# Designed miniproteins, single chains, continued (2), part 42

Each design is a single chain, and the fold is of that chain. pLDDT is the mean over its residues in the fold that is shown.

## One batch from the design tools (miniprotein)

Design m5433
Fold by ESMFold2-Fast:
Structure m5433 (fold): chain A 70 residues (1-70)
Amino acid sequence: MEQKVKELADEFFEEGLRLIEEGKSFSEVMNEIFKRAQELVKKGEVSLEEAQRIVTEAYNKLKEYLIKKK
């Protein structure tokens, strides 16, 4: 379960980076991440708690990236 959450968070982080590089705002990127997490819950691939953790970890990774970006 922990490994799956980390792998999905990394996948969401990579997708978020692509959207930022395409010129989308951080809020637009987070909306897309939330939608993807909701679809995973609907499909039964993750629990609601796992989806929340995935979103939170992706959010933290994207924030760190933007702070450290040159």
Scores: mean pLDDT 80

Design m5434
Fold by ESMFold2-Fast:
Structure m5434 (fold): chain A 80 residues (1-80)
Amino acid sequence: MEELKEEIKRLLEKYGVTPEQAIRALVLRGAGKTVDEIAEELGISKETVEALMAGLDRLEKRYGTGAVFDALMELLKEEK
Protein backbone atom coordinates (compact mmCIF):
# COMPACT_ATOMS: atom_id res chain seq x y z
CA MET A 1 0.00 0.00 0.00
CA GLU A 2 2.76 2.53 0.85
CA GLU A 3 4.55 1.96 -2.50
CA LEU A 4 1.27 2.39 -4.40
CA LYS A 5 0.49 5.67 -2.57
CA GLU A 6 3.99 6.99 -3.39
CA GLU A 7 3.65 5.98 -7.07
CA ILE A 8 0.24 7.69 -7.29
CA LYS A 9 1.65 10.86 -5.67
CA ARG A 10 4.44 10.96 -8.28
CA LEU A 11 1.97 10.36 -11.13
CA LEU A 12 -0.36 13.15 -9.92
CA GLU A 13 2.56 15.59 -9.45
CA LYS A 14 3.88 14.76 -12.95
CA TYR A 15 0.54 15.71 -14.58
CA GLY A 16 -0.43 18.52 -12.17
CA VAL A 17 -3.55 16.69 -10.97
CA THR A 18 -4.95 16.61 -7.41
CA PRO A 19 -6.17 13.43 -5.65
CA GLU A 20 -9.72 14.88 -5.76
CA GLN A 21 -9.51 15.43 -9.54
CA ALA A 22 -8.15 11.88 -10.04
CA ILE A 23 -11.04 10.40 -7.99
CA ARG A 24 -13.57 12.50 -9.94
CA ALA A 25 -12.02 11.32 -13.24
CA LEU A 26 -12.37 7.65 -12.22
CA VAL A 27 -15.99 8.18 -11.04
CA LEU A 28 -16.90 9.97 -14.29
CA ARG A 29 -15.28 7.20 -16.37
CA GLY A 30 -17.23 4.62 -14.33
CA ALA A 31 -20.42 6.57 -15.15
CA GLY A 32 -19.68 6.19 -18.88
CA LYS A 33 -18.26 9.67 -19.56
CA THR A 34 -15.82 10.07 -22.48
CA VAL A 35 -12.27 11.47 -22.15
CA ASP A 36 -13.51 14.72 -23.74
CA GLU A 37 -16.36 15.02 -21.20
CA ILE A 38 -14.02 14.29 -18.25
CA ALA A 39 -11.49 16.87 -19.50
CA GLU A 40 -14.27 19.50 -19.83
CA GLU A 41 -15.79 18.80 -16.38
CA LEU A 42 -12.39 18.84 -14.56
CA GLY A 43 -10.93 21.77 -16.52
CA ILE A 44 -7.83 19.82 -17.60
CA SER A 45 -6.50 18.86 -21.03
CA LYS A 46 -7.66 15.74 -22.91
CA GLU A 47 -3.99 14.65 -23.10
CA THR A 48 -3.70 14.93 -19.29
CA VAL A 49 -6.86 12.81 -18.79
CA GLU A 50 -5.54 10.13 -21.21
CA ALA A 51 -2.08 10.04 -19.55
CA LEU A 52 -3.57 10.00 -16.04
CA MET A 53 -5.99 7.16 -16.92
CA ALA A 54 -3.21 5.12 -18.56
CA GLY A 55 -0.99 5.57 -15.49
CA LEU A 56 -3.76 4.69 -13.03
CA ASP A 57 -4.81 1.63 -15.08
CA ARG A 58 -1.18 0.41 -15.14
CA LEU A 59 -0.99 0.72 -11.32
CA GLU A 60 -4.39 -1.01 -10.90
CA LYS A 61 -3.17 -3.95 -13.04
CA ARG A 62 -0.01 -4.19 -10.89
CA TYR A 63 -1.57 -3.77 -7.42
CA GLY A 64 -5.04 -5.29 -7.94
CA THR A 65 -8.65 -4.28 -8.58
CA GLY A 66 -9.79 -1.37 -6.38
CA ALA A 67 -6.27 -0.70 -5.02
CA VAL A 68 -5.84 2.61 -6.90
CA PHE A 69 -9.24 3.96 -5.76
CA ASP A 70 -8.52 2.95 -2.13
CA ALA A 71 -5.06 4.60 -2.25
CA LEU A 72 -6.53 7.80 -3.77
CA MET A 73 -9.16 7.92 -0.99
CA GLU A 74 -6.38 7.63 1.63
CA LEU A 75 -4.41 10.43 -0.09
CA LEU A 76 -7.54 12.62 -0.11
CA LYS A 77 -7.94 12.07 3.67
CA GLU A 78 -4.29 13.13 4.19
CA GLU A 79 -4.95 16.51 2.48
CA LYS A 80 -5.45 19.29 5.05
Scores: mean pLDDT 81

Design m5435
Fold by ESMFold2-Fast:
Structure m5435 (fold): chain A 82 residues (1-82)
Amino acid sequence: AIPEETLEKAAAYYKEAIALDPGFARAWDNLAHVLSLLNRPLEAGEAMVKYLEKRDSEVTPSEEAQAAYDKGLELYPEKLLP
């Protein structure tokens, strides 16, 4: 299992990516997944709603947002289920 502290750090990086580019749909998707694993269903649900809103209006992330997202991926790779 991925440690809770590692999941919290991954969530923080995805939140940073979203703060830089709120239209970064993939960051919202990964944030929702990480928050679900952290047993934060309200925050996970909010992130999922944002993902659904943003996926249909794709935005190319800034270099800064992509870098934050990549740090999150290093800690919790996309759609990696234990």
Scores: mean pLDDT 76

Design m5436
Fold by ESMFold2-Fast:
Structure m5436 (fold): chain A 64 residues (1-64)
Amino acid sequence: SRLEQIKQGIKNMADMVKEEYELSPEEEKRLEDYVNRAENAKTIKEAQDAAMEVGRLVGEARRR
């Protein structure tokens, strides 16, 4: 389904972020929380909201 494709995309993005950036323990926990929200999402909107939070965290890491 489209929802499952979005969830997989979020998981792949999170894995890439962990590999590309040295995240603090707090940032890693935030990322895990966003991935868990995505996995538990029952609607496309909920999954997209989780993806936006991952994007924000990536933006924060880039500003270092």
Scores: mean pLDDT 81

Design m5437
Fold by ESMFold2-Fast:
Structure m5437 (fold): chain A 90 residues (1-90)
Amino acid sequence: KVKELADEVIEALKKFIEALDKPPQQQRDVLAEVSYKVSQLIEAAEPEQKPLVLELGRAVGEAHRYFLAGDKEKAKEAVQRAIEIAKKLK
């Protein structure tokens, strides 16, 4: 169910924000969970939902890139954008 998967993505993104003060391995594990949940949402999306789900995927990709670059501020901003996009799928 798209709404159920969107809720799971939102929860995983919230966990990532909370994990920013945790060891790097835990941050990577949570981000991997987010990416996996987003991939499930992309597969489950109806044609009319796909543009919004792709935008969510782009925001998560940006968060991952900023995280790898060590830019915690921009990573957090990208995660917050992803949460708002995912809320529109509910």
Scores: mean pLDDT 80

Design m5438
Fold by ESMFold2-Fast:
Structure m5438 (fold): chain A 100 residues (1-100)
Amino acid sequence: KRKEIAELFRKILELLREIYEKTKNESMKKALEEVIEYLEEVIEKIEEGKATIEELEEAVNKLYLAVLSAYKFNEMSDEEYEEMMELIEKIRKLVEELKK
């Protein structure tokens, strides 16, 4: 499950980097950069076996808020938003399975 979560986070990271490259709003770029850095840290912790459930939940919450913000500011297409939200929901379910 943790390896699967890491793979889903890497997919999200790829999509966030694409949005970051095309974003022209400096405030949004800064917000995306912060989330990208946080995800890179969490992925490393998962690979090292050190990620806590709390850190995974925080990563999901930060992603959700960043994606919602980017979509509301028209920095993300409807298709990108739907794909990101689907990936976030898959991760959320896997994190809940880790808790039992």
Scores: mean pLDDT 82

Design m5439
Fold by ESMFold2-Fast:
Structure m5439 (fold): chain A 96 residues (1-96)
Amino acid sequence: SELEAMLRELAEALRARGVDATPEDVRNLLLWVLSTPARTAELSRHLGFDVSGMSLEELLRRVLADPARRERLVEWMARELTADRNAVRDAVDRVL
């Protein structure tokens, strides 16, 4: 599907930046962001356009049509996935 192809493209861009991400990781992150108003507002500011009320497919079509927006989304996702993995590691270290 077009959506699966877009998710694979973003996962490959993340791996090129040294972030070990699958298409499923990209899907889950973006679905969580789009379901969370504060995170949707944050992403809208970062991308420079309002993503409120968009489906995942609509977001990806708009972002991937613009190389500058695509790069901003990849940068943002790389930071989020790296921060999430660091938070999990730090939480494990605190209980050991």
Scores: mean pLDDT 80

Design m5440
Fold by ESMFold2-Fast:
Structure m5440 (fold): chain A 97 residues (1-97)
Amino acid sequence: SEKEEKFIEVMKEVINKLRELAEKSTDPEVQKALREAIEKLEEVINKLKNGEISIDQARTEIVEIFVELIEKAPQYRDEIASLLREFLEKYEEIKKS
């Protein structure tokens, strides 16, 4: 659906920003946490593309992934929380369409 295509586009932008954060990080544990979060987010996109989950279920899983990421990379809490906020704002726009 058009809503699913827009949601996937937003998710790809979020993943790209997390990749940039991983490249800028000098902490191997933070780099690992960011890479694991990216892998989980890509899995959510694949489940959505395959019709295994709804957009609302995908949103819930994404929030859980971000919460776990903040716990594993607390030094990047503000940057990660800002990305989650941007995602949620775009999600609300997609839901209104």
Scores: mean pLDDT 87

Design m5441
Fold by ESMFold2-Fast:
Structure m5441 (fold): chain A 57 residues (1-57)
Amino acid sequence: AQGTSKAEIARALYWLGITDPERITQVHGVGPVLAQQLADALANGADQDTVDAIAEA
């Protein structure tokens, strides 16, 4: 489907500098486990490729 993918959500979070798991979990379609994984990666200075890999897992 050409809807917003989890990788596109992860890229948007990376560009906006959003690292709070609470804010990430408010995004429709993002579960709390994925939100925490994305927050941890972003807080540790992960690059976009790493963030994309987490989102697509």
Scores: mean pLDDT 66

Design m5442
Fold by ESMFold2-Fast:
Structure m5442 (fold): chain A 91 residues (1-91)
Amino acid sequence: SLKRKAASLFSASGILEAGADVSRKLAEEHRKKAEELLKKGKEDKEKRKELEEEAKKELEKAEKLERDAELAEEGARELREEAEKLEEEAR
């Protein structure tokens, strides 16, 4: 039935939103680590290059997680919109 399909899509949307939230939190942790590494690099001239390269890798990890979160958020929105349309059609 359309109501069962709508319920399934709402559930799938919620799972994607939860996954996006986890990815966003992990991205924030990687960005904070990058900031700490860059601060250490400013104070330690000998390790500056190594710390800047490590910070770049942490930022790349954060950016990937943010992109994955954006895709999941977009997918969740599309599933929610389809679910709402199916509920309206079932009336």
Scores: mean pLDDT 89

Design m5443
Fold by ESMFold2-Fast:
Structure m5443 (fold): chain A 89 residues (1-89)
Amino acid sequence: TEALSKLSPEKQKALELLVERLEKEFGIEFDDESIEKAAEFLLGVEELTVEVLTRVGLYLLQSKGIEIDEEVVEKVREIAEEVLEEVKE
């Protein structure tokens, strides 16, 4: 997507890893439009944080009609933390 191509390499890697991890965990495939909107959110963010990546992940799941409960939030946060560690390393 256009927004995805404008992301810094770190943000692009973070979004790519987040999307792949969530698709595997929940057995879903995100639409290009949802990924582009997630990229637009990240363009406005100065620093990558676990909170930012968790919010982006929850948005992606909601775009596919996934019910967000406490267990889903916790799993997305765990994935976000692992993604951030990989990107910051």
Scores: mean pLDDT 84

Design m5444
Fold by ESMFold2-Fast:
Structure m5444 (fold): chain A 68 residues (1-68)
Amino acid sequence: LSEEEIRRALDEVATGDTYTAKELGEVAKRLGLPVTRQEILSRLNELGKTQVTKDEAVEILLKLAEKR
C-alpha cells in the first residue's frame, strides 16, 4: 500500500483539504484496509481533532493498517 494510493482515494471521497473519521473510513473500505471507523475515531480523539489534513490522514491510515 502506497501513500499515493491513499492520497488518490482521499481525493475521490472528499473535495476539501480536511477529512472526517467517516471519510477516512470510506477510504479504508475503498482500499480494502483492515481499519475500522472506531479505530479512526479513537485516534482522532487522542489528537483532539474531528478532522485531519490529507498528510495526517495518510499517516493515520498507514499506521492503523500496519499488520505483521
Scores: mean pLDDT 78

Design m5445
Fold by ESMFold2-Fast:
Structure m5445 (fold): chain A 72 residues (1-72)
Amino acid sequence: GHRAAASILGSALWGSREAGRPLSREQALNAADAIAAAGDEAAAKALRETLERSPDGQVSEADLEELLRRFG
């Protein structure tokens, strides 16, 4: 199951909304590493690929919502 990914991505989305800004590259990589450490390589890979496709090197609220739809 994707329970760890749902928890980590949900916390990241909440933090992004509270701050009013996207997740930084460092925050996104730390979240992906935490998801992978919890055993969810598919969700970790999806987050890393989302970051790699980002022209500004950040993960938007919309990107986090899409990841949560896939893995929440």
Scores: mean pLDDT 85

Design m5446
Fold by ESMFold2-Fast:
Structure m5446 (fold): chain A 67 residues (1-67)
Amino acid sequence: MSEITLTATRDITLTADPPLTIRAGETVRLVGDPSTGTLTVTSLATGRSATITDPDEAKRAYTLLAS
């Protein structure tokens, strides 16, 4: 299990259950590995979390948050 903290560079709505919107400038915690197909995203500003279980969506979310 890997953990990384990132600051969002733009507003992003994640396709997850439940759906999670991250605003530009929010700090988010990513737990898991997008290459293994499960990624949990937690917004530290709102305290909400969502789990992405699709590897393609996890990679997309990571790329959008980290790039």
Scores: mean pLDDT 74

Design m5447
Fold by ESMFold2-Fast:
Structure m5447 (fold): chain A 58 residues (1-58)
Amino acid sequence: GPAAEKLRELIAEIERKKAELEAQGNEAAVRYGDKEIAELRELLGQSEEELEAYLKKL
């Protein structure tokens, strides 16, 4: 649904940012990025209504 698509776009954006920071040798930022991506991917398993509620906080 629309909220799931927005969440996937957010994950892709974080993955792009993570790749840039990894190229700079910022291992701490890469680890934080991996954790954020994993948490957002877990959220994709939730209902569309729960995803919409999450996105309202952004």
Scores: mean pLDDT 82

Design m5448
Fold by ESMFold2-Fast:
Structure m5448 (fold): chain A 100 residues (1-100)
Amino acid sequence: AIEELRERAEAELAALVEKARAAGLTREAELYEAQARKVLEAYLEALEADTEEARKRAREVELEQQIELAEALLRRLEEEGAPEEELEAIRRLLEELREK
């Protein structure tokens, strides 16, 4: 997705620069290319960072959900007087999730 967006933006920028040169605006095309490229790079870098942060946050939320579910299950099994072997299994799972 991000790579496709970058390729498309670069292609559109190249087409715009070529149009400016074809119109005889060579000096303006060079200045425009330099300025637009800097803005485009900053935009794509920010978008890429936001996408990575969004994926990282999604993974963190998923992990938090798994921990909360394991804790709730452990509490319920303790209340119901489940065998210690089952309680130890859930505690070990919770340890593994928390080490993440």
Scores: mean pLDDT 64

Design m5449
Fold by ESMFold2-Fast:
Structure m5449 (fold): chain A 79 residues (1-79)
Amino acid sequence: MEKKIEEIRKEIEELKKEFEEILKKYKEGKISEREAVSKITGIILRLIGLGIEAELLGEKELAEEAYKLAKEIAKKATA
């Protein structure tokens, strides 16, 4: 169980970094709006999936962290 929980935490951190890189590239004009939206949507869906996996493992707080990050990313993408 602990190893899977640590893997979920690592993936959440990697997705957060990936989102920041996508926003940076978009602001620098290196990627199109369509590409940015597609990649950001993929990150949000993966975070929701990790949250569901955490809930199935009984890790409610980790699941809430993943869901909260997905909502934060969606809000930042529209700001």
Scores: mean pLDDT 83

Design m5450
Fold by ESMFold2-Fast:
Structure m5450 (fold): chain A 67 residues (1-67)
Amino acid sequence: SDAQKLGDKAKQLTIEIAKQLGRSDERAQQLGDATGQNVLSLSRDGQSLSDKEIETLAKMAASAEPA
């Protein structure tokens, strides 16, 4: 469950940062879920993600402007 652990970490960080940026709880959850799923998929594919890389991904995702 290393993949799930990394995904959960990315999700939680994204939600926290998104809320700090003034996003709604609903939007923060959406961004967190998407980022968590991406990290989960990368980890399952054998990608090695550092804490710093997860923080960077969370920060980028929290600031995302989807079309």
Scores: mean pLDDT 80

Design m5451
Fold by ESMFold2-Fast:
Structure m5451 (fold): chain A 61 residues (1-61)
Amino acid sequence: SKITAEQVLAFMESFPTVPLETLLRYVAEQLGLPEGTAERLLAEHGDDRAAIAEALVALAE
């Protein structure tokens, strides 16, 4: 995959007023991940955006 966790994290940090769940749903959809991926990652990692970014990239591979 050509997408890095740093790129995903930078994208999320560029929209500080958008709810994290909304940003995660958008990124998961762009990566072709299943419905409910955002909710699962929030349950597993809370507000740890770096860990969530790494998990999103790993799931997309």
Scores: mean pLDDT 81

Design m5452
Fold by ESMFold2-Fast:
Structure m5452 (fold): chain A 58 residues (1-58)
Amino acid sequence: MPPETVRLETLLLLHKSVLDTIQAYESSTPQGQAEAANVQSHIAELEAQLAKLKAQEA
């Protein structure tokens, strides 16, 4: 697997951890909800990049 796969997997794990923290502590606030939506958008982007890379290298 290319080194980029490991980088993307690590970033996904970190972003998912951040999202979990926001949802646990800030989900009741409008600002926390907006931040969660932004993090979710980043997760979707990273998942798309990772899926494309894995498909090309599989």
Scores: mean pLDDT 78

Design m5453
Fold by ESMFold2-Fast:
Structure m5453 (fold): chain A 88 residues (1-88)
Amino acid sequence: MKRILLDERTLNPENLERMKKLAEELGLEVTVGSLDEAERQELWAGLSEEERDLQRLLDLAAAENLSPEEVLRLLELSKEAKKRREER
């Protein structure tokens, strides 16, 4: 199961709630915390490549106020790009 980390210090409450709902709908494990910079960097270093890509996508979705449909489209494009790189 893919994990996602949500930093409550950098996300406003509405964006945090939206990202939690999106992650739950995608079947992701959600960790929410008030992380300092060092804790955030340490947890980030522990994430897989796929978990980091998913984290960036959800962070972008929160910042740009993207719909769930737009997030799913970006996720599918990201998976396709990775598959093409692996097939090279």
Scores: mean pLDDT 67

Design m5454
Fold by ESMFold2-Fast:
Structure m5454 (fold): chain A 97 residues (1-97)
Amino acid sequence: SLAETEEIVKKAIERALEKGELTEEEAEALLRVLELQRRAVAALRAGDEATADRYAAEALALLRELAEARGVSVEELVQRVLEALKPEMEKEYEEKL
C-alpha cells in the first residue's frame, strides 16, 4: 500500500541521517517532498489535477533549492538520495516479509 511505502521511505531517510549519509537539512527537505507527493496523489485520486500540480511544483521547487545549495543538478541530487536510501529501504522491506 502507499501508506506502507511512505513508512518505509521515512524510516530509510531516518536511518540514512543516523549514518551521516544525509544532512539534517537534506532529511527535512526529503520528508517535506514525501508529504507533498502524498498530497498530490490524494488530489489526483479526487480528480483535482490543479491542486495536484501545485503540490508537485512545490516539491520540485524544494528539490531545486536543495540541489542549488549543494552545487549539483536535481537529477544528481535524486540519484545520490536514491543510492543512500536503497539499502535502507531493502532492509525495511525484508523485515516486513
Scores: mean pLDDT 77

Design m5455
Fold by ESMFold2-Fast:
Structure m5455 (fold): chain A 87 residues (1-87)
Amino acid sequence: MQPELSEKELEMVKKVFNAIGERHKLFEVSIEDGKLVFKVVGKPPPSLAMSDEQMLELEMGSFEGFLSRKVSEEEAEKQVEYFRSRL
């Protein structure tokens, strides 16, 4: 289930999940009608074969604290860049 996010928070979450999806070739994320939309792209290697749903659940759990803090746009961008650099 997608949390209720502001437009700014939604864009930050989209950037993070797109970076994850790109690295693992699992999914592409877009924002449609104020919601995140996931499109499965390709198949990951078996060793990285987590379903889009499993990946989303883990990332949503890890970002719940981030989102609940109502972080500034600068802090959100730092988190996005951090995840891009690690993935």
Scores: mean pLDDT 53

Design m5456
Fold by ESMFold2-Fast:
Structure m5456 (fold): chain A 99 residues (1-99)
Amino acid sequence: DTDKKGIELGQKRKEERDAYLKKLGEWVKENPEEAIKLADDYFKKAREAKDDVQKAVEYGRKATEIYHALAIALPDKKEEYLKKRDEVEGEVVRLLTDA
């Protein structure tokens, strides 16, 4: 009886996530300096929240999304932001493995 609601919620979440990532990309393109600061802040929060793995993962995902958007918005610095994205992803994977 809950299966249909679960599927519908999953579809809505996917659509909401895609819309969010588009808006994030537009905002990052318009505000790259603020985006850098926000991504760095989320990465710091992810590291500081390591005793709460779920919060660390959430902050790490947010940082990863912003660094990825920065790599697209600033192609001259693409390699640097992709490297930071990979660093955040590696830290999140490490926390999940060590938990």
Scores: mean pLDDT 76

Design m5457
Fold by ESMFold2-Fast:
Structure m5457 (fold): chain A 72 residues (1-72)
Amino acid sequence: MSEEEREAVKESLREVTRLVEQGVFSEEELLQLRGIVEATRQWALENNDEETLELANDLLATIEKVLEARKS
């Protein structure tokens, strides 16, 4: 993955986190997104990309928080 592709992934993670917090995704979309972000987290771990790992972890935590809130 190029440096530019890596920066694009990080920017996407930041933007998607904002959208999740704004409640624009359905429950089904959040579950699909969680799977995609978990794959991104695994990639970041394998490539020692600490910044992408932190952003992926933040997004996963935000998704779980929103999903839990919707159950109540």
Scores: mean pLDDT 81

Design m5458
Fold by ESMFold2-Fast:
Structure m5458 (fold): chain A 65 residues (1-65)
Amino acid sequence: SLEDQIKELQEQIDQLQTDIDTLRKLLASNPDLPQEVKDQIRQQIAHLEAVKKQLQEQLAKLEQE
């Protein structure tokens, strides 16, 4: 159902936010990490943020229908 699809998207967005927050906290709490590791974490955060934005746009469209 539409309601189930909205709920699933909300749960996916919430999980992505938790993952992003975890990675940001890891980066902030470990300033002495090797630069390559920091860059990898930043790239992962950027990727998850992009996916989250796409899902938020999908959710907004479904809520309008």
Scores: mean pLDDT 88

Design m5459
Fold by ESMFold2-Fast:
Structure m5459 (fold): chain A 81 residues (1-81)
Amino acid sequence: SVDDIIAEHKAKIAAQLDAEDAALAIALLDRFRETYEANGGDVDAAYREIAAEIDRLPDPALRTLLLALLHETRQQLKAAQ
């Protein structure tokens, strides 16, 4: 399910990132989930909105990491449809 995919990614984030970066990544996943539900399940539209938000972050390394995570989440959600 969508909730299982998000929960798995939150656990992975908590294990791999420091507390500050993990909190930011988890907040972005929650916003992605919210956007996905609000737009009627359009994964690609949710991806574009959250990717644009990530692109505004000042740290290039964090942007790259979070975009990779968002891309993985998008692929898993599309596979679950």
Scores: mean pLDDT 80

Design m5460
Fold by ESMFold2-Fast:
Structure m5460 (fold): chain A 80 residues (1-80)
Amino acid sequence: SADQLLKEAEEAYKKGDYEKAIRLVGEAISKSTDPETIARAYVLLAKIYEKKGEKEKAQKARDFALSVADPDSPVYKEAK
């Protein structure tokens, strides 16, 4: 499931395996139509790009998360 892929991506991110984390985030996005799951995926992608020093890619990922997340949701606050 997309949620399992995001959990695996978070584990890869915490271990510093950014290539694996990006791949798993992309797979989660491709398999989900749920706005909150997609927003969580883009927030994680933003955090990964920030760790890699890719500021513009990180900002773009945050912008995508903000565009799909419910403004009252926890994930919206994390994306900002």
Scores: mean pLDDT 87

Design m5461
Fold by ESMFold2-Fast:
Structure m5461 (fold): chain A 61 residues (1-61)
Amino acid sequence: SSKERAYLALFHRLLEEHPELDTPENIARFSEIIHEAEAQGLSLAEVEARLRELAAELLAA
């Protein structure tokens, strides 16, 4: 779907900005957010906010 592709595009941009997040454990956590967002029909802005919030937490660790 176009919404699914848009979510994945947001995720890919985030990994381009922060390549250090590209680990199997982190990918699994980001994938959970995307799947939950698809199930709930979340807006792109909400999905971007959730992905960036998780990224900020992981980068601060």
Scores: mean pLDDT 83

Design m5462
Fold by ESMFold2-Fast:
Structure m5462 (fold): chain A 93 residues (1-93)
Amino acid sequence: MVSPEILSLSPEERDIYLALLAFAVENDIKLSNSQLIAIARAYAENPNITADEIAEIGKISKSVARKIHIFLEEYKKDPDNLALVLKRVKEKL
């Protein structure tokens, strides 16, 4: 289901949301749409967001937040090449 919250995202936030969704699916990480949206918005506002901030904003464990942080650090280096970013992150997890 596409929630109204997803439809309210800016183009930048939506791209980050879709990238996070792809990362979560590829790595068998179960996150709700509200958690993905919260993290996508936070990262769009602050690309230097820490793993601890991701844990607090996403209401997730520090272990999951660390994996998301590793993904976002690789994603910001090459946001137009999601498949390559996903491969690099999988090698680091």
Scores: mean pLDDT 83

Design m5463
Fold by ESMFold2-Fast:
Structure m5463 (fold): chain A 101 residues (1-101)
Amino acid sequence: SLTPLQEKLLEEARDHLRQAVADRKAGNTASAEAHLQRAAFLVQKMLELIRIENNLSTDEYVKALNRIHEAMRAAVEAGTDEAVDRAFEEIKKILEEMQKK
């Protein structure tokens, strides 16, 4: 399981991705990109902390980061809150997997 702080950061990142989807649908491209960048930044920082604590190799880190970015990209392309929620369920599983190494 994730720590309370990790759960809060994931919830903040999810809310940013939901806002990115909403802004993209509204044609607010600059705002959508800013929210997407913020969501990606928060999840990347969580993965960096997990990398340090669990001595992940560069290859393991890069593979996990790519899986996370692909999940977020797919959610934005799908354009629904349900797709964002599914992406964050997958991201949570990836982060939990990396903590168990």
Scores: mean pLDDT 87

Design m5464
Fold by ESMFold2-Fast:
Structure m5464 (fold): chain A 79 residues (1-79)
Amino acid sequence: PSEEELEAEVTLALAEIMYGIDKALPKKPSIEFLERMIKVAEEALKLLREVGASPEDIAVAEDILKTYREELEKAKKEE
């Protein structure tokens, strides 16, 4: 892909992660849902690092991943 296409893919991946946390995280998210979101966040973080995204953007993606991991641990404790 072109550099512009990669930048767009990175932006979309970050937006999907942010949207997921803000709009799709229910009060009691399923373990399966959280595991899928963690995988998406890990892939987005990998893409951000590969395209040389800003440290600020990488930090946001890392915080998002941390939030999903914390929610997964809470869900596991409820089971």
Scores: mean pLDDT 67

Design m5465
Fold by ESMFold2-Fast:
Structure m5465 (fold): chain A 76 residues (1-76)
Amino acid sequence: MEELIEKLKKEAEEYQKKADEYNRMADTFQSKADELRKQGKGKEASEYYLQATHYQRMADEYNKKAEELKKKIEEL
């Protein structure tokens, strides 16, 4: 039981770290998109906004996986 709980905790931490990383990437791409738009580079700005949206969705998905593992740990 202890080994299983520890393994699930490590997996939850890994998913949380990935979620945090994707959130930071989303913020970075959003900031770059805003800067490109200020410079009149609308096409490049649109690409960065699309990437920001993609990374935000990835962050949400990994957060859900982390929460699922945390719930399993609470049941044990």
Scores: mean pLDDT 84

Design m5466
Fold by ESMFold2-Fast:
Structure m5466 (fold): chain A 77 residues (1-77)
Amino acid sequence: DSELEKYAKQIVDLLKAGDYDKAKALVREIADRLSAKDVIELAKKIDSYPLSKEDKAQLAPVISGEILRRMGDELEL
């Protein structure tokens, strides 16, 4: 939980700085090491921050893609 909150804050800080490419890259790096459940939890923590509609739109496809990718990997087990 604390670790996911740290990552959520780091991603939000990058979004607020307008560094969308770094924010997206960080989400992908973190998601590669997480379960689908943890990616969903990370997404909820990010959504808890006061973000603009544009900032949310930049991350939504990346987060959704990573959740689907991880779920696919888990279903093969």
Scores: mean pLDDT 79

Design m5467
Fold by ESMFold2-Fast:
Structure m5467 (fold): chain A 110 residues (1-110)
Amino acid sequence: SDQEILDIALSLLNPNVTDEEIKAILDKLTPEQQLEVLVGLVVFASHFNLPDIIREKVPLILEHLFEKDPELVLRNYDYLLATFGVANAPEARRILEEFLGERLKDVVPP
C-alpha cells in the first residue's frame, strides 16, 4: 500500500499526465491516501528539481482533495506546511497558504 502510494506520486512527475488522468487516479484513493500522494509528489518534485510539476499539479490535487474532505486538509495544514518546509519546497508552501487563505476569508468573524 505505501509502495503503491509512492509509485502513484512518482507517476505524477510525468509532465504528460493530464488533469483528467490525475483526478481519475485520485478518485480510486481515500482522502488520506490522496493527502499522502500530495506529500510524496511535493517531496519527489523538490528532490528532482521539478518546480513546474509543483506549480501545475499541487493546486489541482489540493482543490480535488478539499472538495472531497475539507476538514482533512484543514486539520493537516500545519503538518503540510512543516513537511513542505523540510522538503525545501517554498512554492508548494505558498500555493497551500494562498489556497486556504482564499477559502478561510468567509469564516473570519465580523
Scores: mean pLDDT 83

